Designed miniproteins, single chains, continued (4). Designs and how they scored, part 104

Each design is a single chain, and the fold is of that chain. pLDDT is the mean over its residues in the fold that is shown.

## One batch from the design tools (miniprotein)

Design m15835
Fold by ESMFold2-Fast:
Structure m15835 (fold): chain A 67 residues (1-67)
Amino acid sequence: SPSAEAGRRAAALAAEAGGVGPEAGGKTAMYSYTALMSGKDRETAAEMGARAGGVGREAGEAAVDGL
């Protein structure tokens, strides 16, 4: 599905930007997505995702851009 493909892309981009593995990238993407679905703006979603993944802001921003 388009949403599953976007999630996979976001996780991969977050992992690459953060210099981390797929588990941390996946967490970053998941929490960024959840924040966006909850009505948070892109900046807040990126911050929440990065915090959840234990990665820097660039990885959170990459996840949001991939969604």
Scores: mean pLDDT 83

Design m15836
Fold by ESMFold2-Fast:
Structure m15836 (fold): chain A 79 residues (1-79)
Amino acid sequence: SLEAEFEAIMAEIEKLIEQLKTASYDEALKLAQQIEGLLRQAGAIVRQTGDEALAARLQALLARAQAVIQELVQKQLAE
């Protein structure tokens, strides 16, 4: 089901965000690209279902991913 696909994608994004926190710069670039692809897939499911609860969960996860990426950028600039 689309709901099961959404849950699987969300779980994978959360795993990648955790990996991103401890990643080297080169690893972080690859992880960020993977996260972007998965966010697009989750967004397509949200649009197809029209489910506001799924949309809210996706927006929260997007905000978390963006925060981690911003911290990595700041650390890279501080080196």
Scores: mean pLDDT 83

Design m15837
Fold by ESMFold2-Fast:
Structure m15837 (fold): chain A 68 residues (1-68)
Amino acid sequence: MEISEEEIKVAMGRIYVGIAKLLESKKNYKEAAEAYRKALELFKEGGASEEEIEEVEKKLKEAEEKAK
């Protein structure tokens, strides 16, 4: 079984979402925003669902606002 490059990108994006959530729990909002940006890029490249992309975009905006 060969895992596609797209599937690997989506999996990596999910890992970055987990990292971003952990950073938010520590109030490291700037670093959380960077992790969400990485996740969003990977999700778009990997063909993640529109719902997953929208959720990450919302989380990114929330983290960016809290980082100000």
Scores: mean pLDDT 83

Design m15838
Fold by ESMFold2-Fast:
Structure m15838 (fold): chain A 68 residues (1-68)
Amino acid sequence: GMAEARELVEKALEALKAGDDATAIQYAAKAIEVAGEEETRRLALELAEKRGIPKEKALNLIKAALQL
């Protein structure tokens, strides 16, 4: 559900901030499976803004997850 997708995106952004791109991509891919691409992208942009992560980095994370 939405709560699960939000938690997965939060974990993805935490991993991204820590420099663990592989783990970030895995969590983002799981979020896409749960909520779909469009909703996961919206969550990633919302949560990235709240956490001070650049929008471009959040979008690149979603692009990488879609290539799995």
Scores: mean pLDDT 85

Design m15839
Fold by ESMFold2-Fast:
Structure m15839 (fold): chain A 96 residues (1-96)
Amino acid sequence: GPARQRETFELEDAAGRPLATVERTVDTEGDRSVITLTVTGPDGATATVTIETDDEAAALRAFFGTLVRELERGAPLADAVAAAEAAARAATPPAP
């Protein structure tokens, strides 16, 4: 049956400095997941992305790996989130 999971967590760099707060909502039905991610930077700027996938773990690993890397480099929040979304979509391309 359909299931929803909701979680809020903080992203930190290797030194434990706050990078962003993330609210994650996952709506699962069958083998499909719709992942909604709202990322809030230290200045209160927000970006929201939606990813639809059958491999939640691969999508989330690609998203957060890229997001943390870009934010640690000093990328603007919007650019970091856009890069992370692109990485997640590339990790879970639609099947033919």
Scores: mean pLDDT 80

Design m15840
Fold by ESMFold2-Fast:
Structure m15840 (fold): chain A 78 residues (1-78)
Amino acid sequence: ASEEARKLIEEGNKAFEKGNLEEAIRLYEEAAKIAEGKDDLLAAEAYANLSKVYEAMGNEEKAKEYLKKALELKEKAA
């Protein structure tokens, strides 16, 4: 139900692989925003990816926050 959100996740993955962490964050945030309330599993994937980017940046607090959001959305979708 979210072709646009999936494409944003793909683009975010490419940005993350290139080391453009700020662009990856922007793309994953937009994907989560589009998917949230429409496709909770896809939103959870975007939040899990945000957690990974913040982990790579050394931002432990943000990484934990986004991981928690991803887990909560996965539980609601199950």
Scores: mean pLDDT 85

Design m15841
Fold by ESMFold2-Fast:
Structure m15841 (fold): chain A 60 residues (1-60)
Amino acid sequence: MYTFKVELDSEEKAERAAKIVRERYPEVKATAEGKTVILETDLSLEAAIGAALDAMGEGL
């Protein structure tokens, strides 16, 4: 299992990122804890990172 943490600018962004990850990558467990999104997957770390960055792209 791979665990990756992404820290965002706000709790609102973290919650949005976790929601987008759950919608696009249902095999990745995404949890928002404060400003941090915790991604857990048995597939690959790169898949989790890609999902998080994709979600963060909405915050421009």
Scores: mean pLDDT 72

Design m15842
Fold by ESMFold2-Fast:
Structure m15842 (fold): chain A 92 residues (1-92)
Amino acid sequence: DLVEEARRAVEEAIKLAEEALKLGMEALKVASKEKIPQAIALVLRAIGLLLDAELIKKRVESDPEGALREARRLIKEAEALIKEAEALIKEE
């Protein structure tokens, strides 16, 4: 049960991190010169979340409780990145 819950949370974290990356790259494409560094930072942070999610995925069977806690944190971080990227896109 907990292993399945952790696996689903990791899968959700990966999907949200992928969406954050997609939106971060869109933000980078439309960014004004002043906002390019912020857009680059969003893209790099999204890549970091994807890498972290893949590492957590490998731990789901051995440490499902820890994997679930970490996946939930990544979900929140990815949601925040999505919102930040959307705001950057709307500013342009």
Scores: mean pLDDT 87

Design m15843
Fold by ESMFold2-Fast:
Structure m15843 (fold): chain A 70 residues (1-70)
Amino acid sequence: MSEQALQLVNEGNEEYKKGHPLGAIRAYKQALEVDPNYAKAHNNLGVALRDIGQLEEAAKEYEKAAELHN
């Protein structure tokens, strides 16, 4: 896992805590561009997508996180 991907996930977490789910989604997607196999970023992206009602996209991200559990 790169420090850049971790920083982007932390930025997404801060946006999510502020009630900015779109900002969180952007940051998590950027983290996944840096590290596509970052299970935590997939999981957190799923949570943010669910919160804006994109349930099918959220489910796909949760499935990706589950596949990457190692």
Scores: mean pLDDT 84

Design m15844
Fold by ESMFold2-Fast:
Structure m15844 (fold): chain A 56 residues (1-56)
Amino acid sequence: TAELRAQLGQRFAELSAKSKAALDAGDVETAKKIGDERFKESQAGVQAIADALAAA
């Protein structure tokens, strides 16, 4: 499960950097799409960690 948590954290850092770059460029629509992607990946990541813990 530690590996899944590390992967989720790294992905969040990547998406956060892209979102900030889009906002700095004034591209609010791209920033919103990245926010939606982060939310979706967060939900999937939490579920994957829960499933791995249940299987252990």
Scores: mean pLDDT 76

Design m15845
Fold by ESMFold2-Fast:
Structure m15845 (fold): chain A 77 residues (1-77)
Amino acid sequence: SVAELGKETAERIRELVAANPSLPQEARDLMLGAAYYAELGYFDTALELLRRAVELFPDSEAVREALRIVEEAKEKI
């Protein structure tokens, strides 16, 4: 279900944030915001937040991985 997919997507992003404690605060806030909206099923809003994070932090592997996670989730619906 979209609800189950959203929760799984959010958990993957939260785990990624927890694994990367050196992330800039703004990157962390955008990633956690994206997790929140993904959990609610608002994948397009989550994508907008993560695209902004990639623009601000283009060299961050964690931010790029979070974007990939949400893009993959949206492709399944």
Scores: mean pLDDT 89

Design m15846
Fold by ESMFold2-Fast:
Structure m15846 (fold): chain A 66 residues (1-66)
Amino acid sequence: SAEEDERNRAVVKIANRAMEKLSKTKSDDEAIDLANEIAVYAYKLMQTKSIEEAEKEAEKRIDELA
């Protein structure tokens, strides 16, 4: 569905953003684990919140961990 496609695209963007920022301060393994955790967190938020709000919460978490 279009909604599922949008959520999947947003999750990929969030994971890529997390990798970009976290790989600068974390080991490769740690950055991968944290990026996956943040992506899962965002996907869960998208069940009850908008994609835009989930992206904001994910970005906040990325910034806190960087």
Scores: mean pLDDT 86

Design m15847
Fold by ESMFold2-Fast:
Structure m15847 (fold): chain A 100 residues (1-100)
Amino acid sequence: SVLDVLLELARLAAEGVERGLSVEEIAERLLAHVRASPALSPEEQEALTSLIRIAAQEAKEHGLSPREFVEMLARGMLQWVKAHHPEEYEALAAALAEIL
């Protein structure tokens, strides 16, 4: 499901921060997961790819830490889910609070 993909993105991002990976290294891993996720429609793949790329670019431009990058990405994921999969919003919000 889309929720399962987003939860895995959150887990990969949290693991990347814990392991001391850079914003670029975390973003690359998240993009690879999106591309390899057959549960996503082509439109959903494009939307999540754009969201990850925008968050990484903002983090780079503002000198944000990997943790701040992940927090920005989490906010973007919640906004996207609220707009496109509102039935999954509460579950994602609760899981992100636990994971991040």
Scores: mean pLDDT 87

Design m15848
Fold by ESMFold2-Fast:
Structure m15848 (fold): chain A 80 residues (1-80)
Amino acid sequence: DELAEEVARLIAEGVRALGKYDQEMVDLAVKAVNAALEGNYDEAIEYVQKLIERAKEMGAEKAVEYFQKALDLLQEAKAS
């Protein structure tokens, strides 16, 4: 499951790039990864969008970049 592995990697790097522990971000990340692993791309996209919104509110620019890459991969997979 090459797509789910890459999405999980990007989400994990995004969470790491936050620079501090945030339980809500961790919970959203786990939900996004699980949805991607199950092939539920619509659900994974929704959780990644929430990760992006919260990371923007936190000013975590690098985290936003990683989450955006994960979103782009999920959107491309859904379009294919």
Scores: mean pLDDT 86

Design m15849
Fold by ESMFold2-Fast:
Formats: C-alpha cells, structure tokens, sequence
Structure m15849 (fold): chain A 63 residues (1-63)
C-alpha cells in the first residue's frame, strides 16, 4: 500500500540520519492513514530533528 511505502521510506530516511526526509515521508503516510499513531509520532520526531526516533516509528509499521 502507499501508506506502507511511505512508512518504509520514513524509516529508511531516519536510519540514514535524514530527519527532514523522514518528516516528508511521515507526512505522506498521514495523508493515507490520518489516524495512525506511529505516523503522528514519527512526524513529530522528524520535526524535532530526532532521526533515530523517526526511524523507529517507521519500522513499527512493518507488522
């Protein structure tokens, strides 16, 4: 799904230390799934510049 692709891209950006890229991908994830708590927390982490936390929230979507 597009939501899963956005989550995976956000996780990958965060793992690479790209908080801004993670922010963009989590914003796209929320566009497809606006009630997703991991997407909201990942976006907040990306906005705060916490790439490691953003990566973790994106990875949680891989269930």
Amino acid sequence: SDAAKSAAAGAAAGAAGDAAGAQTMFHEWLRYDPNNEDARRGLEAGLAGDAAAASRYGQRAAE
Scores: mean pLDDT 81

Design m15850
Fold by ESMFold2-Fast:
Structure m15850 (fold): chain A 66 residues (1-66)
Amino acid sequence: MIDEKEVLEALGRIYRAIGKLLESKGDYEGAAEMYEKAAELYREAGNEELAEEAEKLAKEAREKAK
């Protein structure tokens, strides 16, 4: 059986990792987009704590992108 929640959490972790990589390269706009995707995936997985963390990272990256 495919565990949808586990797959969504794994995808969220991947997007969060890509966001951190982009942020380290100065691509704050790209990082914010990746963190937003991670937050959506974590929320769909039912992991609100990780979703809130990713939303905070996205907001911080968007502020730096200005």
Scores: mean pLDDT 84

Design m15851
Fold by ESMFold2-Fast:
Structure m15851 (fold): chain A 107 residues (1-107)
Amino acid sequence: MLEEIERVEERYRRGEITPEQAAKEILDIMKKAKTLEEVFAAVRALSRILPELTPEQWKELAIEFLKSLKDPELQKAAYDALVTLARRYLSPEEAEEFEKAIKEAIK
């Protein structure tokens, strides 16, 4: 999993894929996550790409990712990490809308 994430980051850095495609590929790798370490590694990779995405793209990718996690502990860790990133990179209004949308989608 970690090597697959690094490969996506390398392709993105070379300009071979768009920020949206890089984020989607990292999330597809994350659907296979079985540990908190793997969840945090992908969230770290996403933190470099997410600032290049629109708030709507953030919501779509976050909802897809959270719904793919069947372990409640992994889903909660991913939720908390994504909310933290949103508050850092989005406006306060956009971050609030993001948090509300993903919370409603996973309940």
Scores: mean pLDDT 77

Design m15852
Fold by ESMFold2-Fast:
Structure m15852 (fold): chain A 62 residues (1-62)
Amino acid sequence: MSSILKSLMHDAGLSEEEVLELVEMAKKGASVEELAKYIQEKFGFSEREARGAAEAVLLEVK
């Protein structure tokens, strides 16, 4: 797991399993908007925080 994904676990309070779920969604073709919405709804992040997390996951998968 990359330093970016480790930062998401540490700073955002996401578990390894939750980060891997987001990576799986990204691998299946989820957009930044879809990931950000999922993160915001599931974890209660702000729109800005959710979008940042979604972009980090997509950059790591690509």
Scores: mean pLDDT 76

Design m15854
Fold by ESMFold2-Fast:
Structure m15854 (fold): chain A 64 residues (1-64)
Amino acid sequence: SPVDEVIEQGLEEIRKLAEELNIDKDLTDTLIKTVREHLSKMKDPEQVRESLENVILGVRDLGK
């Protein structure tokens, strides 16, 4: 579905960002799992994109 594609693209970006910030693999896997479970309940691709962008911004801010 379009929602599933947006989720997986966003999760790949989050995983790549976490790797760049040298975040622990177990923490990254937990984050990816939690975000996937949360977003999979959303039916609007635009809301999914906005939620993913907020998570990405949060991860970048955490890595400062």
Scores: mean pLDDT 80

Design m15855
Fold by ESMFold2-Fast:
Structure m15855 (fold): chain A 65 residues (1-65)
Amino acid sequence: ASFETVKALGDRLFAAGDYEGAAVAYHMAAELEPDDAEVWRNLGRAYEALGLHEKAAEAYARAEA
């Protein structure tokens, strides 16, 4: 799948409250475009929504690199 398609899927899943699905989709998007800071921030937000604060901090650090 294209980066844009997977990122859009993550956005839709997050909006629907499917934070686990959103995290999976954003992680796939981050694998496709590791330098896209927005995707790492969105992955961090999904992890925060799941209560996975350590994983969220790691994702945010990647966004700030």
Scores: mean pLDDT 85

Design m15857
Fold by ESMFold2-Fast:
Structure m15857 (fold): chain A 80 residues (1-80)
Amino acid sequence: SLAEALAGVDAAEAATRRYIEAHKDDAEKLRELARELRRQAEEAAALAEELRESDPEMAEVYAYAAEVARRLAEEAEKAA
């Protein structure tokens, strides 16, 4: 369901924040994470746009995932 998919994104967000906290003094790992999250955000945003007409429910999930990944990338960059 949409709710389950969105909950999955929230769980991934929580896990990523735990990773950032665990590696707060490891600038190299945090910069690597930030680069990966920015790439994931770009890919998710593109998929959200692509699926907007054919699968609006999945488009919403990818749009949310893109927003979450972008915010987490900013958090990782600030922690680095």
Scores: mean pLDDT 88

Design m15858
Fold by ESMFold2-Fast:
Structure m15858 (fold): chain A 60 residues (1-60)
Amino acid sequence: DDLIQQVKNFQAAREEVIAKGEEYVKKTGSKEDKEALEKANAAMQKEVDELEKKAKEAAE
Protein backbone atom coordinates (compact mmCIF):
# COMPACT_ATOMS: atom_id res chain seq x y z
CA ASP A 1 0.00 0.00 0.00
CA ASP A 2 2.75 2.47 0.91
CA LEU A 3 4.14 2.86 -2.61
CA ILE A 4 0.72 3.29 -4.23
CA GLN A 5 -0.33 5.71 -1.46
CA GLN A 6 2.92 7.65 -1.93
CA VAL A 7 2.26 7.96 -5.67
CA LYS A 8 -1.30 9.19 -5.09
CA ASN A 9 -0.24 11.61 -2.37
CA PHE A 10 2.61 12.95 -4.49
CA GLN A 11 0.33 13.42 -7.49
CA ALA A 12 -2.28 15.28 -5.43
CA ALA A 13 0.40 17.44 -3.80
CA ARG A 14 1.97 18.15 -7.18
CA GLU A 15 -1.32 19.30 -8.70
CA GLU A 16 -1.94 21.58 -5.71
CA VAL A 17 1.58 23.03 -5.96
CA ILE A 18 1.14 23.65 -9.68
CA ALA A 19 -2.22 25.35 -9.13
CA LYS A 20 -0.75 27.61 -6.44
CA GLY A 21 2.27 28.25 -8.64
CA GLU A 22 0.05 29.33 -11.52
CA GLU A 23 -1.80 31.70 -9.17
CA TYR A 24 1.54 33.10 -7.99
CA VAL A 25 2.77 33.57 -11.58
CA LYS A 26 -0.49 35.31 -12.48
CA LYS A 27 0.00 37.63 -9.49
CA THR A 28 3.63 38.49 -10.29
CA GLY A 29 3.27 38.59 -14.09
CA SER A 30 6.89 37.46 -14.39
CA LYS A 31 7.90 35.59 -17.53
CA GLU A 32 10.81 34.03 -15.64
CA ASP A 33 8.48 32.76 -12.90
CA LYS A 34 6.23 31.26 -15.57
CA GLU A 35 9.18 29.47 -17.17
CA ALA A 36 10.40 28.25 -13.78
CA LEU A 37 6.93 26.86 -13.02
CA GLU A 38 6.83 25.05 -16.37
CA LYS A 39 10.24 23.53 -15.65
CA ALA A 40 9.16 22.46 -12.17
CA ASN A 41 5.96 20.93 -13.57
CA ALA A 42 7.96 18.95 -16.15
CA ALA A 43 10.36 17.68 -13.47
CA MET A 44 7.45 16.66 -11.22
CA GLN A 45 5.73 14.89 -14.10
CA LYS A 46 8.91 12.91 -14.77
CA GLU A 47 9.03 11.89 -11.10
CA VAL A 48 5.36 10.83 -11.15
CA ASP A 49 5.95 8.74 -14.28
CA GLU A 50 8.91 7.00 -12.62
CA LEU A 51 6.94 6.30 -9.43
CA GLU A 52 3.97 4.97 -11.40
CA LYS A 53 6.29 2.64 -13.31
CA LYS A 54 7.78 1.36 -10.04
CA ALA A 55 4.32 0.84 -8.55
CA LYS A 56 3.20 -1.09 -11.63
CA GLU A 57 6.32 -3.27 -11.58
CA ALA A 58 5.91 -3.94 -7.85
CA ALA A 59 2.25 -4.90 -8.34
CA GLU A 60 3.08 -7.43 -11.05
Scores: mean pLDDT 76

Design m15859
Fold by ESMFold2-Fast:
Structure m15859 (fold): chain A 58 residues (1-58)
Amino acid sequence: KENEELIRLRKENPEAAELFRDYFVYEQRYKAGDPESKKKAEELKKKYDELVRQIEAS
């Protein structure tokens, strides 16, 4: 249920979808052996979580 709501949130909010895609790209780069991409993925995840929190609070 929670995952379904997050999927809908991303579909309805392009900015959240963009942050999630960027996060996914950097996570993939980290898994491919780029440790610097881990920091960027963490920053993007934090921004995504904060945006989700703001949208849900509205």
Scores: mean pLDDT 77

Design m15860
Fold by ESMFold2-Fast:
Structure m15860 (fold): chain A 57 residues (1-57)
Amino acid sequence: MLYKALEDYEAKNDLELSLKKGEILEMLADLGPAYVVAKSLETGKIGFVPKKVLEEV
């Protein structure tokens, strides 16, 4: 499942991904109501991302 970043996001720790607005990500795991594990298709990095900054594509 693909997601698009709705806004720039700065990682709060080394387990999270920093994102740029419009970046496309592949969801790898759903961690419940707040977070997913996602892979950036632009950078290849994998990490935790808040669901609130993502839109399903």
Scores: mean pLDDT 83

Design m15861
Fold by ESMFold2-Fast:
Structure m15861 (fold): chain A 99 residues (1-99)
Amino acid sequence: SEERRRLEEEIRRLTEEAKEAIERGDLEKAYELAEEVLRLGEEALRAGDPELARLAAERAREIAKEILKHIPEDDRKGINRAIALLLRAIGLLFDASLL
């Protein structure tokens, strides 16, 4: 469907923007974009689209892993936030596998 293709394109665009934010050191923006990707995935799961939910979860996981590489060693709150995002993405992947 056209709507599904548009959502897939939006997820990919948000992921690319998140990577660009990470490269320039804007981790807060990367978190915001990852949260938006995860929200779209959760919405897709509720709508009965496990394939779209899996795509979003995989992209959110990718962003979380990239953030972890760029967090200052003394930023415990940032590390915990990135780990929490990673766990949420993994949980969504698991939930999507049950549909």
Scores: mean pLDDT 86

Design m15862
Fold by ESMFold2-Fast:
Structure m15862 (fold): chain A 78 residues (1-78)
Amino acid sequence: MIEEEAKKKADEAVEKGRELFQSLPIGKAAREASRIISEVAKELLEKAPDEYKGIINKIASEAMGKVAEALMELAKKR
């Protein structure tokens, strides 16, 4: 349940990152995408029981990696 919501929000953050890249320079788009993921992780941490904080942090870290990788690939292709 919490994992499913975290995964869904991570996918949405990756999609928003791609939209930002279309309107912003890659460096700024990457920073904004990282900020969006950070905010999503913060919201999930505030809503989740303490026992799930480790899992949420791991999901957020993986999502940040995916967004950075996706933005770098888009920048390579223009």
Scores: mean pLDDT 71

Design m15863
Fold by ESMFold2-Fast:
Structure m15863 (fold): chain A 88 residues (1-88)
Amino acid sequence: MKEAEEKIRELTARLQARARALAPALADPATKAEALRALAEAAEEAAKELEELAKKAEDPEAKELLQRAAERLREEAELLRREAERAA
């Protein structure tokens, strides 16, 4: 359980840092679509890491927590992808 929570916090911090780094590109109409796509890819990669950890988890509570976190990140990635299409 603690390892699952720590991994989720680690990935959340990584994604927040990525979003912060991309903030100027997100504000520029010329780069917005590419920045949104990059952020979607980062979220998809984080979801894959959580899915792999969930497969290895022996604790049912940890497995469920990791699966829900991965599902949420995949939903966020799809929303970012649609925003990228709209911005293009």
Scores: mean pLDDT 85

Design m15864
Fold by ESMFold2-Fast:
Structure m15864 (fold): chain A 55 residues (1-55)
Amino acid sequence: MSTDLRQGVEELEKMAKEGVPGAIWGLERIREAALKAGDEETARRAEEVIRKAKE
């Protein structure tokens, strides 16, 4: 299980809440990397954060 990718999602979620440009782009990259690594849990978490940020 990739703890580094999960930590990246948490960090980018905080940055997105602060309005940092590119945080959503970073979350999309982590989602893609997690899917390639077979880490469906981290991929789903990243997708959830992206969806909420666009609401």
Scores: mean pLDDT 76

Design m15865
Fold by ESMFold2-Fast:
Structure m15865 (fold): chain A 90 residues (1-90)
Amino acid sequence: SELQKMINATDIAIESIKKQTDVEKAKEQALSFMESVIASMKRLNMPQEVIDQAEEIGQNIAAATTKEDIIAHLEKLRDLLEKELEKQES
């Protein structure tokens, strides 16, 4: 499923950020990833409420000053995607 692929991609992004030593590069990678995820959500015609929540996560990443905050917001994205997958698989 496309949602499972997005969850897997989010896990890979989190792993990559955890290994990054430069906070500015981590933020750039996370924001680029968020743009990709939001574009995919729009292409898949996901609910607007879900897209709005992903955009809010992106804004929070843009405002983040630590790698730990960036990771925490990506984990919120993962939770958002997991909840949507459960709704489709249920």
Scores: mean pLDDT 87

Design m15866
Fold by ESMFold2-Fast:
Structure m15866 (fold): chain A 100 residues (1-100)
Amino acid sequence: GLPPLSVEAATKEALEKHLEGQKLFAEGKYEEAIKKYEEAIELDPNFGEAYFNKGLALERLEKYEEAIEYYEKAIELDPESRESKLAKPRLEALKEFLEK
């Protein structure tokens, strides 16, 4: 939907922080990427892609239980989103890995 004008600036800033996080992730700077995704989430708590990408960064740091938590948050926000469809098989794989 169209956001109200009063939240457009926050949405833009969240998107900018998320893009900074994606750049850091691509550079292998996972802890720094997580901080940027957290900033994006603080600006837009419904930013499902930021939760998903925080999960990916946590998975790269081998923080599997925390990664599961953030994948679950992404799915909870929008179960039919692209991010949720990507998160579901990762959740299943991590849960199976932790049970072995």
Scores: mean pLDDT 82

Design m15867
Fold by ESMFold2-Fast:
Structure m15867 (fold): chain A 69 residues (1-69)
Amino acid sequence: TLTKEQLDKLAVEKGYLTEEELKELYRLQGRSFLGQSVRDSLPEEDRKRLEELEKKRKDAYEELRKQGL
């Protein structure tokens, strides 16, 4: 069974997202990690970007699972 870190690395290696997008995702998640109120305090632009990156990572994971990974 692959760890989350291994799945993230494979998603980057297969071109489903970039290393920069992963770093941006983690940075934005850090700002919202402490709960809904923190997420709600993010500028609208940052919230949309976080949602976009979370969706992109989810789609990448689904593609990897379809490939038996």
Scores: mean pLDDT 73

Design m15868
Fold by ESMFold2-Fast:
Structure m15868 (fold): chain A 63 residues (1-63)
Amino acid sequence: MEADFAGIRNLVAARQGAALTAYLRSKGVPEEEAEALGRRVDEGIGSVEEQTAEAIALLEKYA
């Protein structure tokens, strides 16, 4: 579900950028945007809350 906030937050908190990128792409988010967020998650650039909100915003925009 695109509204799976808890699942997305868990991926971000665990720094699972590749898994997050794959999930976002499976929901119709463009590769370049999904990969950019996934890279930042893997590298810990930004807060868990900000990255989770960004992932949800991408799903709302594209899914």
Scores: mean pLDDT 78

Design m15869
Fold by ESMFold2-Fast:
Structure m15869 (fold): chain A 58 residues (1-58)
Amino acid sequence: IDKSYQELTPEEIAQLKLELYKSNPEAKSFEVTADDSLEKSTYELLPDGTLKLILGTK
C-alpha cells in the first residue's frame, strides 16, 4: 500500500488495521474514515478473526 489514508478505501484501511491488531490483540475495535467529509465507520474485531461493522456515521 503506497497511498495515504485519504486515498485508501475503508476496506484497505481495515485490512491494514487488522494486520496491526494481529500483533496487538488487546485492541477490540477501531475507526475507519471513509471519505474526508467526516464520514466514519467503526469495526470490531471478533474472536473468530472477522471484522464486524458497528457504526457508520458522519
Scores: mean pLDDT 52

Design m15870
Fold by ESMFold2-Fast:
Structure m15870 (fold): chain A 61 residues (1-61)
Amino acid sequence: MSKEELIRRYLEELKAGKITPQEALDRLAADLGISKEAAIQLVRSLPDADPEVLDELVLAV
């Protein structure tokens, strides 16, 4: 699975209410072997990143 596909999957689960913003960050950081801050930076680098989702993730750090 590509990093982009993994990020999109967690964002869809977050939007569906299956996971919290905190859980999404924890899983992304663990699966990619990076910090939560680096995970937020990766989400920001995606085309059409949703600003509301980014704000929720920033607050979860």
Scores: mean pLDDT 76

Design m15871
Fold by ESMFold2-Fast:
Structure m15871 (fold): chain A 87 residues (1-87)
Amino acid sequence: SEEIEKLLDEIFGLVLRVINLPSASEEQRAEIQRLAEELARLIKNKAPISEIEKVAKRLIEVISKIDPELAERLRELLKKLIEELEK
């Protein structure tokens, strides 16, 4: 789906932006990278929505400690992604 591909590009672009913020610690960057890779793997393998939501929630929680505004944007994008995956 073009819509899913567009949402994934926006989500991973935003994740990359967060990882490059000076306020992000090395530990936070490593955790975000691991969670983003897990999220991409689950989506590629068409994992259950519940597993995708669990990883998405953890990713939002880590990012919210670095930049709450970017975390909120990510939450909205992930919500739209999950809605598209449920179709």
Scores: mean pLDDT 88

